# Designed miniproteins, single chains: the designs that were tried, part 9

Each design is a single chain, and the fold is of that chain. pLDDT is the mean over its residues in the fold that is shown.

## One batch from the design tools (miniprotein)

Design m305
Fold by ESMFold2-Fast:
Structure m305 (fold): chain A 68 residues (1-68)
Amino acid sequence: MAGAEAAKYAIEAAKKGQKAIVKTEDGSVVEASGSNPTGVAAAALLAIGNQDLTITVETEDGKKVFEG
């Protein structure tokens, strides 16, 4: 399930001190980072709650690392 994989990526990136940006095709955007636990939770919820939509995960420099 795309939402579960996107959520996992955001959580793992934050644990490594990296920033991950979760986007949905409806235009919702949430940033996940180890310095923002609320953002990590919000990014995971966005990904899991919108699993019927295309979800992308990008690094802070705009590189797509997940799309599903």
Scores: mean pLDDT 73

Design m306
Fold by ESMFold2-Fast:
Structure m306 (fold): chain A 78 residues (1-78)
Amino acid sequence: SAAREAEEQRRRQEFFERAKKAAEQVLKTGAGAQELLELVRQAGQEYIKKYGPSAQPLVDEAIAGWEARLQALLDALA
C-alpha cells in the first residue's frame, strides 16, 4: 500500500540522515575510512534493534551503498 511504501521510505531517509551526520562528524575529526564504516554498521545495528530482523535487507543495502560511496570518495582523494 502507499502508506506502507511511505513508511519504508521514511525509515530509509531516517537511517541515511543519521549515517550522514555520523559521517560528517568522522570527516571533521580526521578519522579513517574504517572508523566511518564502523559508525555506519553501528547505526545499522541500532536500526535493526528498533525495527526488527526484517530490517536487515535495508541495512545491508544501506551499508553496501555507503561502502561504494566511501570507495568513490577515497578514489577521488587518491
Scores: mean pLDDT 71

Design m307
Fold by ESMFold2-Fast:
Structure m307 (fold): chain A 93 residues (1-93)
Amino acid sequence: SEKEKKLSELMREIMELLSKLLKAINANDQESVEETLRRLEEALREIKELLKDDENKAKVILQSIRDFLVSLVEDKDPELAKRIQEIIDKILG
């Protein structure tokens, strides 16, 4: 379906953005971190809108992304990890 294609595209975009975020954190490139976070938030909001008729699926996907991102970032930048958690929790409602 069209929704399944869009979800696959958004998931691929999120994976690419995760890779870019980690690279930016390792490089201490704050401008790239902020740009990547903005794009990540946009993609996450698009997933929620796409899955608005399936709240449980949206919640599981977004919570999994939150937990994964926090686990990767927390050791290097605890404040950024908190920001990521807050962004995703706000999207979740």
Scores: mean pLDDT 85

Design m308
Fold by ESMFold2-Fast:
Structure m308 (fold): chain A 74 residues (1-74)
Amino acid sequence: EKEEIRKKALEHAKKLASLLGDEEVAKEVIELAEKAVEAYLEGNFEEAEKYDKKALELIESHREQFEKGLAAAK
């Protein structure tokens, strides 16, 4: 079911975004994850990979904040 896949992916994205400690950055990561899931469900796997990569790059650019959030969330 498409909705089930979407919900699971968004739950994972929200969990990762919560570790960033910045609501604006978290919102961008979630938006990129939503676009990736939508592209995936449409069969546009190349577009899905591009959005997923952008989300990972955004997390990487905020690595210090992400690592601190991850340590606190354990």
Scores: mean pLDDT 74

Design m309
Fold by ESMFold2-Fast:
Structure m309 (fold): chain A 70 residues (1-70)
Amino acid sequence: MSNEEWFEMVKSLYPNLSEEQEKLLKEMLKIIEEYEKALDEGDFEKADELLEKFQEKYKEFMKLVEEEEA
């Protein structure tokens, strides 16, 4: 599944995503694409940096989801 297909699937499953949540998902997808390229190129330093950025965005996204469920 492509990153864009995954994003469309998430939007389909969560049609009431806030603009903030949608923005975070788009940023996460861009980071994943760059991470995959870095791994393919053997640039493990860049991949590690991108993984850290992804984890920060993921935590922000999960916080918003948790707040809406609480």
Scores: mean pLDDT 74

Design m310
Fold by ESMFold2-Fast:
Structure m310 (fold): chain A 88 residues (1-88)
Amino acid sequence: MTELTPELLAQRREDLRRLLEEETELLRKAGDEELIERVELSAEIHLLALEALEEKDEERLELVRQAQRALIAGRLEEARRLLREARE
């Protein structure tokens, strides 16, 4: 497996933030709010997972895993709630 160094994790977090901004802008232009929300939630899950891995925050990782499961199941409101908890 490729080892995730702190510097590589920080770079990937920044890359994902940029990807989120670009993807969200394109989808807003298309007018599909549900697709925009799904993409935003997916990107936030990846960003928070990388931050939690860098900080070794197992509690935040667990919230991110729960948010990912909610998103896969189509429970967008639950995914949003769990991501808010993971940010705090």
Scores: mean pLDDT 73

Design m311
Fold by ESMFold2-Fast:
Structure m311 (fold): chain A 89 residues (1-89)
Amino acid sequence: PPELREERRRLEEELDKLLKEAIKKNSKSQEEYDAGLKRLEDNKPAVDAARKAGLERLTAEVGEEEALRLEIESLRALIEVIKERIEES
């Protein structure tokens, strides 16, 4: 469903922003921040491929709508964990 695909995309964008905020908060210098961002960018193709494969596998098992709902739930849980870690830092 288009709405669930859009929600998943929105959550992936929110997760990316939070990861960058976590890197910034944990960086003691501009050089550490830049290195952290480069690591995130360099890992992006592998992360994107793993997420695509995971969604395709779930779609085969439970159908596209339920697979998207499960991915959205997983992304929301991960976002909350990262938010808590940023606040604790």
Scores: mean pLDDT 82

Design m312
Fold by ESMFold2-Fast:
Structure m312 (fold): chain A 63 residues (1-63)
Amino acid sequence: MTSDPELRKLLEEELEASMELIKYAVELVIDPENEEARKKLEEAAKRSQEIAEKLEEAKRKKE
């Protein structure tokens, strides 16, 4: 069975996406005109959202 390992993997992916989101958010605080950081922040936010949806689905399948 993969219930706990699957959930942990998704949590690790969410942590990685959150760290990426924080990194680019900090870059935008330092330089608000950094278009590349803004684009990367949007990409990281979308990735974080997708992982959050997968986590919700994984929890529903187990409960």
Scores: mean pLDDT 76

Design m313
Fold by ESMFold2-Fast:
Structure m313 (fold): chain A 70 residues (1-70)
Amino acid sequence: ARELLEEAREHARRAAEALRAGDFEAARAHLRRAGEALARAREAGASEEELREVEEEMMEVLREAMEAAA
């Protein structure tokens, strides 16, 4: 379960890097992968608290990247 949460974090970081570089196609692909990993983590028994924490981290990383790209 935790490996899937880490996979989601990794894809979110790559999406943020792609956003900062202006590569929206790569960003979208990584966001899809992050969402899939998060869904699988939920199915594997990750707690709502763990899921929320990862989602919050992902949102913060993405928000910062979008602000830097604007």
Scores: mean pLDDT 79

Design m314
Fold by ESMFold2-Fast:
Structure m314 (fold): chain A 62 residues (1-62)
Amino acid sequence: PVELSERARLSEELARPVVREISRRQEELAARTDLSDEEKYQLLVEAQREGARRVRERLAAL
């Protein structure tokens, strides 16, 4: 088992690529002219939920 402080550090390391992917997705959505602001918000929220799920799964694998 990993100690809580070490687990917190690992959580940040595991979240880093996910945060980068979400930022890239946000840039892609911002460039879209065929979507409303509401649609862009919904897609961004979905990307954030998916990212959080992936981080939790990776932490559970420790």
Scores: mean pLDDT 76

Design m315
Fold by ESMFold2-Fast:
Structure m315 (fold): chain A 76 residues (1-76)
Amino acid sequence: MGLELLEEKAEKILKRAEELLKEAEKKGLDLEPLKEKKKEIEKLLKEAFEKVGVQGVLEPLKRAEELLREMEKYVN
């Protein structure tokens, strides 16, 4: 995976996480679990950027996507 493709995926993940936080706030849900998951996503994306151009960059990215799905399930 190239840096540009990783940047695009990371931006989409972070935008979606922010949208889910805003949706949860509008619904009156507890934001603490979502904020913690977003922090973990940010750490995983940082790890993916450190691994760009080598094998294993997909593992932290896939984990970040899984955490995003957990956030979506929490909001719904």
Scores: mean pLDDT 79

Design m316
Fold by ESMFold2-Fast:
Structure m316 (fold): chain A 92 residues (1-92)
Amino acid sequence: ARAERLRAELERDVQGLKETFDELKKLVNDPNASREEIINARLKLIAQFLRLVGLQVEADLLGDTEVSEAARKAIEEGRKLWKEIDKLEQEK
């Protein structure tokens, strides 16, 4: 069903976002990591956020409030993690 597709896409994008945050945290804490490597990881993260925003909009248009709310929550949690990484990078 369409709802099953949206839910599967949400789960994949949320998992990908988590993996990219873990990668970015590792890079920020690595004294040998280049600024370019950190920027590239941040760009991957932005692409994943854009996919989640697209899923939220599609779910809203289809009346799938459960998927829309889950996508919104994932985006908000991701923004909190982004701020955490910014703080870690400044303290490095």
Scores: mean pLDDT 81

Design m317
Fold by ESMFold2-Fast:
Structure m317 (fold): chain A 71 residues (1-71)
Amino acid sequence: VEEAVKEADEAWKKGLTHARNGDYASAAEAFRRAAEAYEQAYKLDPSNPEWKQKAETARAGAEALEALAAR
């Protein structure tokens, strides 16, 4: 669980950095990675709904950034 959460947090931070720099394609990839890692953390410990919420948020962010990158 710790590894998945750490990977997710790092990917989330990288996603924010890429988005701030206008690198929407890299930001989308980072948020997709964060979503997958948070989903894995939630699967390993379903008692913490925060990880499910973060996974959903990261997925939505990745989709929005992918749309921006396609412009």
Scores: mean pLDDT 78

Design m318
Fold by ESMFold2-Fast:
Structure m318 (fold): chain A 69 residues (1-69)
Amino acid sequence: KSAAELLAEEMLRHSGRTDGYVEPKDAIDFLKSLGLSEQQAEKIVRANIQSDGRVDALELARAVLEHFR
């Protein structure tokens, strides 16, 4: 498994979801638990909200890893 896949699995476990998607506020709370500031978490999550208002956990995980590159 890639680092992004492992991070996405942790994010989904944290939010209690099994469909591969997380709610924006749950994603923000998860990123804050990893040590990101509220502003950093909101910026990354908002950039990854889909048209249906949900966030894809794997795509968000990739974005987080790229941010810390």
Scores: mean pLDDT 80

Design m319
Fold by ESMFold2-Fast:
Structure m319 (fold): chain A 62 residues (1-62)
Amino acid sequence: KLSPELIELEAEATMGLLLAYIEGDRERAERIARLIREAQRAAAAGDFEAARRLLEEAVALG
């Protein structure tokens, strides 16, 4: 059901979140975490286009 593309984007966004934490950039980490949460909620509601867009934005911040 969940596309492999969305799974890969979430993994990349999560890596960016971890790197932001390691670098001490809490503000960037919080922004990435928020986008991942919003994407997960969109996917749960069946809005996979919104989920993809939000994950792409999270990856761009990482």
Scores: mean pLDDT 83

Design m320
Fold by ESMFold2-Fast:
Structure m320 (fold): chain A 83 residues (1-83)
Amino acid sequence: KIAERARRISEEVEKLIPKAPPDFQAELRKLVEELRKAIDNKDYVGISKALGRVAEFARRLAKAGHKELAQEVLDAITRALKE
């Protein structure tokens, strides 16, 4: 169930990559890949750490002036965790 929720987050965040500024796209792709790797390995500690890094990335996006995109990233995490 936790792996299923994390998979939904990885899919929703991946869909947001094209909306990110070019400077942030590579880092966001790397974070999605780290999350997927943790899911595939059933590494629940790794999933938690990867989700924390995605949330931190969203905060940096907001500070850089991309508040709407940052909110979409955070909403993807919150929506999946609500289930």
Scores: mean pLDDT 81

Design m321
Fold by ESMFold2-Fast:
Structure m321 (fold): chain A 71 residues (1-71)
Amino acid sequence: SREALEESLERDMPWVVANMVVTIAKLKAENEGKEVDEEATIEEAVRILVEKLGLKEEEARRIAEEAVRAA
């Protein structure tokens, strides 16, 4: 149903976006011959989650930190 799809997207989308930000940061760092700046990556993920997905900063930061640790 539409409701189940919307609920699934609301639950999973922040994690998908955070993981994409981490993946892009890794690829960019590799291309530049640098190590990933984990702090900067967390702050970028938080910014996107808050500004584009409307998450609260505390929730966004929790998700971003977990995505970086899982990477």
Scores: mean pLDDT 80

Design m322
Fold by ESMFold2-Fast:
Structure m322 (fold): chain A 68 residues (1-68)
Amino acid sequence: LVERIARRIAVAVGGISFGAAKEVVEALLAGDEERALEIIKKEVENGEEDFEIAKRVVEEALREAEEE
């Protein structure tokens, strides 16, 4: 699951590495939004916009997993 979501984030968010995307997914799944935002701000210039994209991707993937 984490790897699949991280791949979606890496595609949706420009300038983030797969490793950083994976750390963002792990932070969001743990409920640590502050850590996820900090990781994104370190990797990309438009951190707030990219954080919202990453959060939406995680929420969508978790909903898809519940439906499957």
Scores: mean pLDDT 75

Design m323
Fold by ESMFold2-Fast:
Structure m323 (fold): chain A 94 residues (1-94)
Amino acid sequence: SVMDRFRQLMVDTGQRVQQVVDDFNSGRMTFDQAQSQVMQVVDSTMDQVDRLMSTSSPQDQQRMRQSMVRFVTTVSNRFNMPDFGRQVVTRVMS
C-alpha cells in the first residue's frame, strides 16, 4: 500500500538523520555540515513523498502531511533551522 511505502520511507529517512546526529555527536561532522546533510535528506524525502501523495487517497495524503509536518518540525528544531522548517512545512501543506 501507499502507506506501507510511506512508512518504509520514513524509517529509512529517520536512519539517515540519526546517522548525521551520530556523526555530529562523535565529532566526525561539524554542525554546519550536519545541517547541510539534513537539508538534503529532507528535500530528497519530500520529493519521494510528493510522488506518493500524487496517487494517494485524500485520507492517506492528510496522514502523510501530518507525519511530515511533525517530522520536519522535530528535525528543524533539533538542528536550529526554523526558516528551513517553515519552508518545508509550507511545501507539505501546499
Scores: mean pLDDT 87

Design m324
Fold by ESMFold2-Fast:
Structure m324 (fold): chain A 63 residues (1-63)
Amino acid sequence: SKAERAVELAEKALKAMGKELTEEDKERAKELAERLPSAADAVSALLYELGLISDPVFGQADP
């Protein structure tokens, strides 16, 4: 599902940055996936909220 894909993408993105995805981050990724049009947009929003990117990238299609 979109929520599960958002969690997988967030985990991979954070791992690439040398960070671990917490349970709170997983819950937030799922919540963002419900509100945004794609899992990729949800991950972008999460990374922005965590201060890992300066500008969120929206309008992304799901991979």
Scores: mean pLDDT 76

Design m325
Fold by ESMFold2-Fast:
Structure m325 (fold): chain A 94 residues (1-94)
Amino acid sequence: DEEARRYIEKAEEALKKGDLETALEYLEKAVEAARTPEMLIEAAGLAFRLANKLRAPMEVIDLIIEAAKAANAGDVERAKELLRKALEKLRELL
């Protein structure tokens, strides 16, 4: 998960700078690189922050919450699937 953590750190740095497109790009890479539930929970938290900045609809927020629940239950593949869907919807808002 070192690769996924590096992508999360870059996404968070971009988000702090207001570069939402770069933040989303690194979040997408972090989700694909993630191997553990803990990393996906961290990615979901950052996705939630990005969604709030983009004023994403509740349906996108719900996908992120369900992804975090799946990760907390240890279902890495389900969490990744739900985060991919959420991030795709966030990209449509950019």
Scores: mean pLDDT 89

Design m326
Fold by ESMFold2-Fast:
Structure m326 (fold): chain A 71 residues (1-71)
Amino acid sequence: MSVADLIAKYKLSPTEARILRHLYGHGAHSVAELSRALGLSRATVSRHLRRLEAKGLVQRTADGRWVVAPL
């Protein structure tokens, strides 16, 4: 399933779509790395990552980074 299919299926917000696309294209990132890459606050990134995790689309790594979940 493509990232575009996931965005449509789960009705992701523009911010959630940007986070998911970045992780899909660039691999695992910390909240701080995503904040810098996307120009978003750490609080905004953390909130949207929790929403994506609740949907089963992302997961945390052992070192505290986030990655696209096996789909």
Scores: mean pLDDT 84

Design m327
Fold by ESMFold2-Fast:
Structure m327 (fold): chain A 61 residues (1-61)
Amino acid sequence: MESARRMAAANGWEPEEGEALIRAGFAAVQADLASRGETLTRFGVGGSGKPTRWVDASDLL
């Protein structure tokens, strides 16, 4: 979750809000991939005008 808080700060989000949003996004993508027999290994988030940063799935659990 440290990576999630750092990404929240980088994108101007509140740390707790950013963490909750990243967890919600992770759960949604993981559910979609699971329906296809796949697993999520990385989750990417990015801010407007900034490069995408990758969060390892293990950091979200």
Scores: mean pLDDT 59

Design m328
Fold by ESMFold2-Fast:
Structure m328 (fold): chain A 84 residues (1-84)
Amino acid sequence: SEVEERLRELVERTAELLRRAAEALAAGDFAAAEEYAREAEEEFREVVELVRKHPELAPLAEKLFEEVVKPALEEVRAAYEAAQ
C-alpha cells in the first residue's frame, strides 16, 4: 500500500541518518553527529505520527524498527563507545 511504502521510506531515512551520525562519531565530528541524530529523531517522529493515524501499521513498524532502525542505533552506540 502507499501508506506502507511511506512507512518504509521514513524508516530507511531514519536509519541512514543514524548511520551518518555513527560515521561522524567515528571521525570525531561530534557537532555533525548531533545534527544527524536530531534529523533522525525528526524523521522517526513522522513514523510515530503515521502509525498514530494508521494503527494497522503498528506490527510492520515494530518489525522495521527491529530489522532496520535498531541495527543503526547499535552502530551509533558502538561508535560512541569507541570515541571515548
Scores: mean pLDDT 88

Design m329
Fold by ESMFold2-Fast:
Structure m329 (fold): chain A 68 residues (1-68)
Amino acid sequence: MSEEELFKEVELTLEIMRASLYEKAGDFEKAAEEYERAAQISEEMGRTDLAEYFRKKAEEAREKAKQA
C-alpha cells in the first residue's frame, strides 16, 4: 500500500466513525456530510459499491434531518 492509499484508508475510517457519532448524537445533517465524504474517498479508491453504500447512508441521514 502506498502512502496515498494508506492515508485514504485512515481518512475513510475517520469519516465513518464521525458519521456514526453524529448519527447517534442526532446531528443527522453532519452525519450526511461525513457519509458524503466517505463515499468520495471510496470512489477515489476504486470501491464503487462502497461509495454507493455511503451515498445511500447520506440520503437516509438527510431524510432524518428533515424530521429532527
Scores: mean pLDDT 81

Design m330
Fold by ESMFold2-Fast:
Structure m330 (fold): chain A 92 residues (1-92)
Amino acid sequence: MEEEEKKKEEEKKKEGEKLAEEVKKEGLEISRKEGVEKGIEYVKKKAEEYPEYKELILKAGEEANKEGIEEEADRALETMLEVSERIEKESE
């Protein structure tokens, strides 16, 4: 019933969601380029910069970390495939 407090909470929630989405996107890009550890460090820094949105940022960071691990697994698989192809070509 306090409309002013509800408006402040709703605005903060929208700002937090936007910030968390940006942090997730950037964390994923950093994880792709520099590895998952660097993505995690970025998320931690953003959580410290914005303590009001810390929970949202950390949750987005966990999701980004999961996606980054899957991409690292794909890269390892690609590297194994390239090595296999090179060995086969050298055998001929």
Scores: mean pLDDT 68

Design m331
Fold by ESMFold2-Fast:
Structure m331 (fold): chain A 57 residues (1-57)
Amino acid sequence: DLDAAVQRALEAAEKSPDPEIAEKYRRLAQGLRDAVAQGADPAELARVGNTSLEELS
């Protein structure tokens, strides 16, 4: 789930023609990866990440 959220964010960044929106998606992906590395719960992060993806859409 978390890996899917990170991948969706990165794909959205690549597909976005607007550089500002693309940067927001890349920062979301980086934040999710950093939080997992620090021991955050992957299921909780997947939920938060999907909410953030909806907000950026």
Scores: mean pLDDT 78

Design m332
Fold by ESMFold2-Fast:
Structure m332 (fold): chain A 99 residues (1-99)
Amino acid sequence: SDDVRRRLRREVERILRDAGFSDRQARSTAAGIGDAVGGALNGNTDGASQTLERTIRILRRRSPDVARRVGDVVVDTVGRNGSPDTYQTIRDAVDRALG
């Protein structure tokens, strides 16, 4: 859903900006996460899982607290909008990325 993707992107961007990430990094990272979650909700769960695990792992190296906050928002968004199988796959990918 484009609406869900847009809301998630804005929320992630706010989290990153509030944590001191540059405007460019916050926008780019939020867009990637939003697109990945949008893909998962539209049936590309495997591609989304790989992208989210990689992106959150990168965020964790820079800020573990920010990675957890972004991961929580991603998991909550998929839980509210996705199938149980999509939710479990994305939750597992986020949990692997967070350690």
Scores: mean pLDDT 89

Design m333
Fold by ESMFold2-Fast:
Structure m333 (fold): chain A 92 residues (1-92)
Amino acid sequence: MKLLEKAEELLRRAEELLRKAKEAFKQGKYKEAIKLAEEAKKLAREAKRLGMEALRQAKTKEEILRAIGLILRAIGLEFEADLLIEEAKKKS
């Protein structure tokens, strides 16, 4: 239970940082966008690690599905962050 809750909290924080990174990118603040996206990526990686640990400890179908969903969302967020970092580096 606590692992899933902590992973969800880290993922929410990562999503917020990525949103801010996208806004900074639109404003031409490429260095700020890179910094925010790197922080989002770090939190997403930690959320994925905790989600994988939660999956290992999961005893119910609901816990398994929640853990899988979190892992997939974290992977997607890492991918979006990497794309933004790469594009921002080309502009700076």
Scores: mean pLDDT 88

Design m334
Fold by ESMFold2-Fast:
Structure m334 (fold): chain A 68 residues (1-68)
Amino acid sequence: MDLSVDELKALSILGDALHDNIDKSPDEQEKIAIEKVDEAMKKGEISKEAAEFAKKVAKTIAKIRKEA
């Protein structure tokens, strides 16, 4: 799969946020991960497209965890 450098950075930020909050509910993990990705985008560290991609991944992970 063709992931851009910005998408890889966004996924790294997402992964770190989820790992640091592993004991939290899926909803809280999603919220924190989205906040961290949004902050990186606002700082110009990742593109808007990469941020939207990572946010979609965060929402998907939370949905899967809620259904398990």
Scores: mean pLDDT 80

Design m335
Fold by ESMFold2-Fast:
Structure m335 (fold): chain A 84 residues (1-84)
Amino acid sequence: MKEAEELAERGRELLEEAARLVNEDPADEEKVREAIELARRAVELFDEAAELAKDDKEFVRELAARAAAARLIAVAGETELALA
């Protein structure tokens, strides 16, 4: 549990940084690319945390929601780059 919580916290920090980069300058392709990479890494951390805590259904549900938010940031960033 503690290891899963630590991975989830790290994922949250990366997700917040990804959101900050996109919000700071959404027209900056370099920042958008960095945000995509951070969001994708956050998904990996949330998925790993969910596997470690798979018997805690409430925590897994929370991690799935956070992973979905991170995936949304990555997809939105990829869409912005494709439209630029």
Scores: mean pLDDT 82

Design m336
Fold by ESMFold2-Fast:
Structure m336 (fold): chain A 71 residues (1-71)
Amino acid sequence: LQEAIDYLRKAGEAIEKKDYDKAVEYLEKAKELAPEELHPLLDKAIEAAKKGDAEAAMEHIGKVMKKLEEL
């Protein structure tokens, strides 16, 4: 679980740098490590990052991080 959180943090950093390709890569790695219940929310973050929608991507990343920390 800590590795999933680390990848989500790296994805957020990539989005801040407008490196959306790297953000998608990190979000896909986070999805592989995250519980299936969070996969739909991660898919929304990935799609937002693919579209270059930084605000939507960051919002969904934040929601996933909060859910992982509550486990």
Scores: mean pLDDT 83

Design m337
Fold by ESMFold2-Fast:
Structure m337 (fold): chain A 69 residues (1-69)
Amino acid sequence: SSRERAEEEVDRASEEGRRGDSEGTEEYARRAAELGASPFSMETAALTAKEAGDERGYEASRKAAEESE
């Protein structure tokens, strides 16, 4: 389902964040939002981007969370 795909993309964003790939984190977070990830899942992606120092990814994920609601 699209929700399951969205959660998979959130997981990928978190994984890239742990690897220190902030650009990858941002891209996967954006895809998760496009697929209808829940606000909670997008918050997780946002925090991962923030911890990686990616302000752009953080802002993109937060904006997507607002739109998902």
Scores: mean pLDDT 69

Design m338
Fold by ESMFold2-Fast:
Structure m338 (fold): chain A 62 residues (1-62)
Amino acid sequence: LKGLEEEIDRLLREGADISTIEKKVNELVKELSKEDPEKARELREKYSRRIKELEERRRKEQ
């Protein structure tokens, strides 16, 4: 799981496509939900907000 989180952080820093980031987030949430569904929900919401912020930021800059 830690490796997947590091990959997502790298993608965010490098300005990868939103769809690519979402795929990785969904993968992380899927794995985490097997052990802790509540934490998986929380993590999904956190990344959903970050993705929205990134989209908003990209729109304002362009």
Scores: mean pLDDT 76

Design m339
Fold by ESMFold2-Fast:
Structure m339 (fold): chain A 58 residues (1-58)
Amino acid sequence: MEAIFEALKNKDSEALTDELFANPVLSEEEVEALRETYAAQIAAGREAAAAIAAERAA
């Protein structure tokens, strides 16, 4: 895990890719579960976008 943080800190995408394949940090399922924590922010963003689109169409 520390190697992945080191690569992220240095913004080295090659090192990040290698570490992710060798030592995965999060699965897609875990990422999806984390989105539940931010569901309110996502919903608020979508509502704002929909309101802007509706106003533009009116």
Scores: mean pLDDT 58

Design m340
Fold by ESMFold2-Fast:
Structure m340 (fold): chain A 65 residues (1-65)
Amino acid sequence: MREELLRAVYDAARKAWREYEDKFSPAAVRQAAYMAAAQKGLDLGLSSKEATELAREAVERLEAE
């Protein structure tokens, strides 16, 4: 349920982070990961608010390693 949504959003953020980490600044990589995570949330049927909240959590977890 919510755990599955968070996992999917996190995986999208991590994929984008890996894709861009060697080509762009840390700030740009964070933005790309956030945008990918938010888009995944929207694709899964979440509202814009829910998608952005999960995207922030996913990116924060990814930065914390």
Scores: mean pLDDT 80

Design m341
Fold by ESMFold2-Fast:
Structure m341 (fold): chain A 63 residues (1-63)
Amino acid sequence: SLIEEAARLGKEGREAYEAGDYETAVRLYREASRLAAEAGDHTTALLFEREAERAEKDLRKAR
């Protein structure tokens, strides 16, 4: 299902973030947010969007 796929991508995004791969984390969190929104879970979509924004900030610091 879309929500299960969103959860999987969110987990992969978290793993990328913890590994310091902020670029991959941003991409995966954005995909997870999109799928959660398509599934009608707007709260989860917003949470993933916030995670992507956090990863983008850390990406800028890691240059």
Scores: mean pLDDT 87

Design m342
Fold by ESMFold2-Fast:
Structure m342 (fold): chain A 71 residues (1-71)
Amino acid sequence: MVEEHVRKAEEHVAAGEAALAAGDREAAVAHYREAARHYEKAAEAAETKEERQRLIARAVGAEIRAIGVEI
């Protein structure tokens, strides 16, 4: 379960990066926010506090990337 959510989050990060490279900032923001949501779901399913904290950090990182594109 954790692995599935991480995989989906990584797919959205890659899609966001591709959208940015293509100049589609709106699509990049949407993908980064979707990635953050999947990392949050992975964190909820995490078995250790350390894994959960690392996944929360990745979710925050994805949200920061989305905000950075909008600014």
Scores: mean pLDDT 85

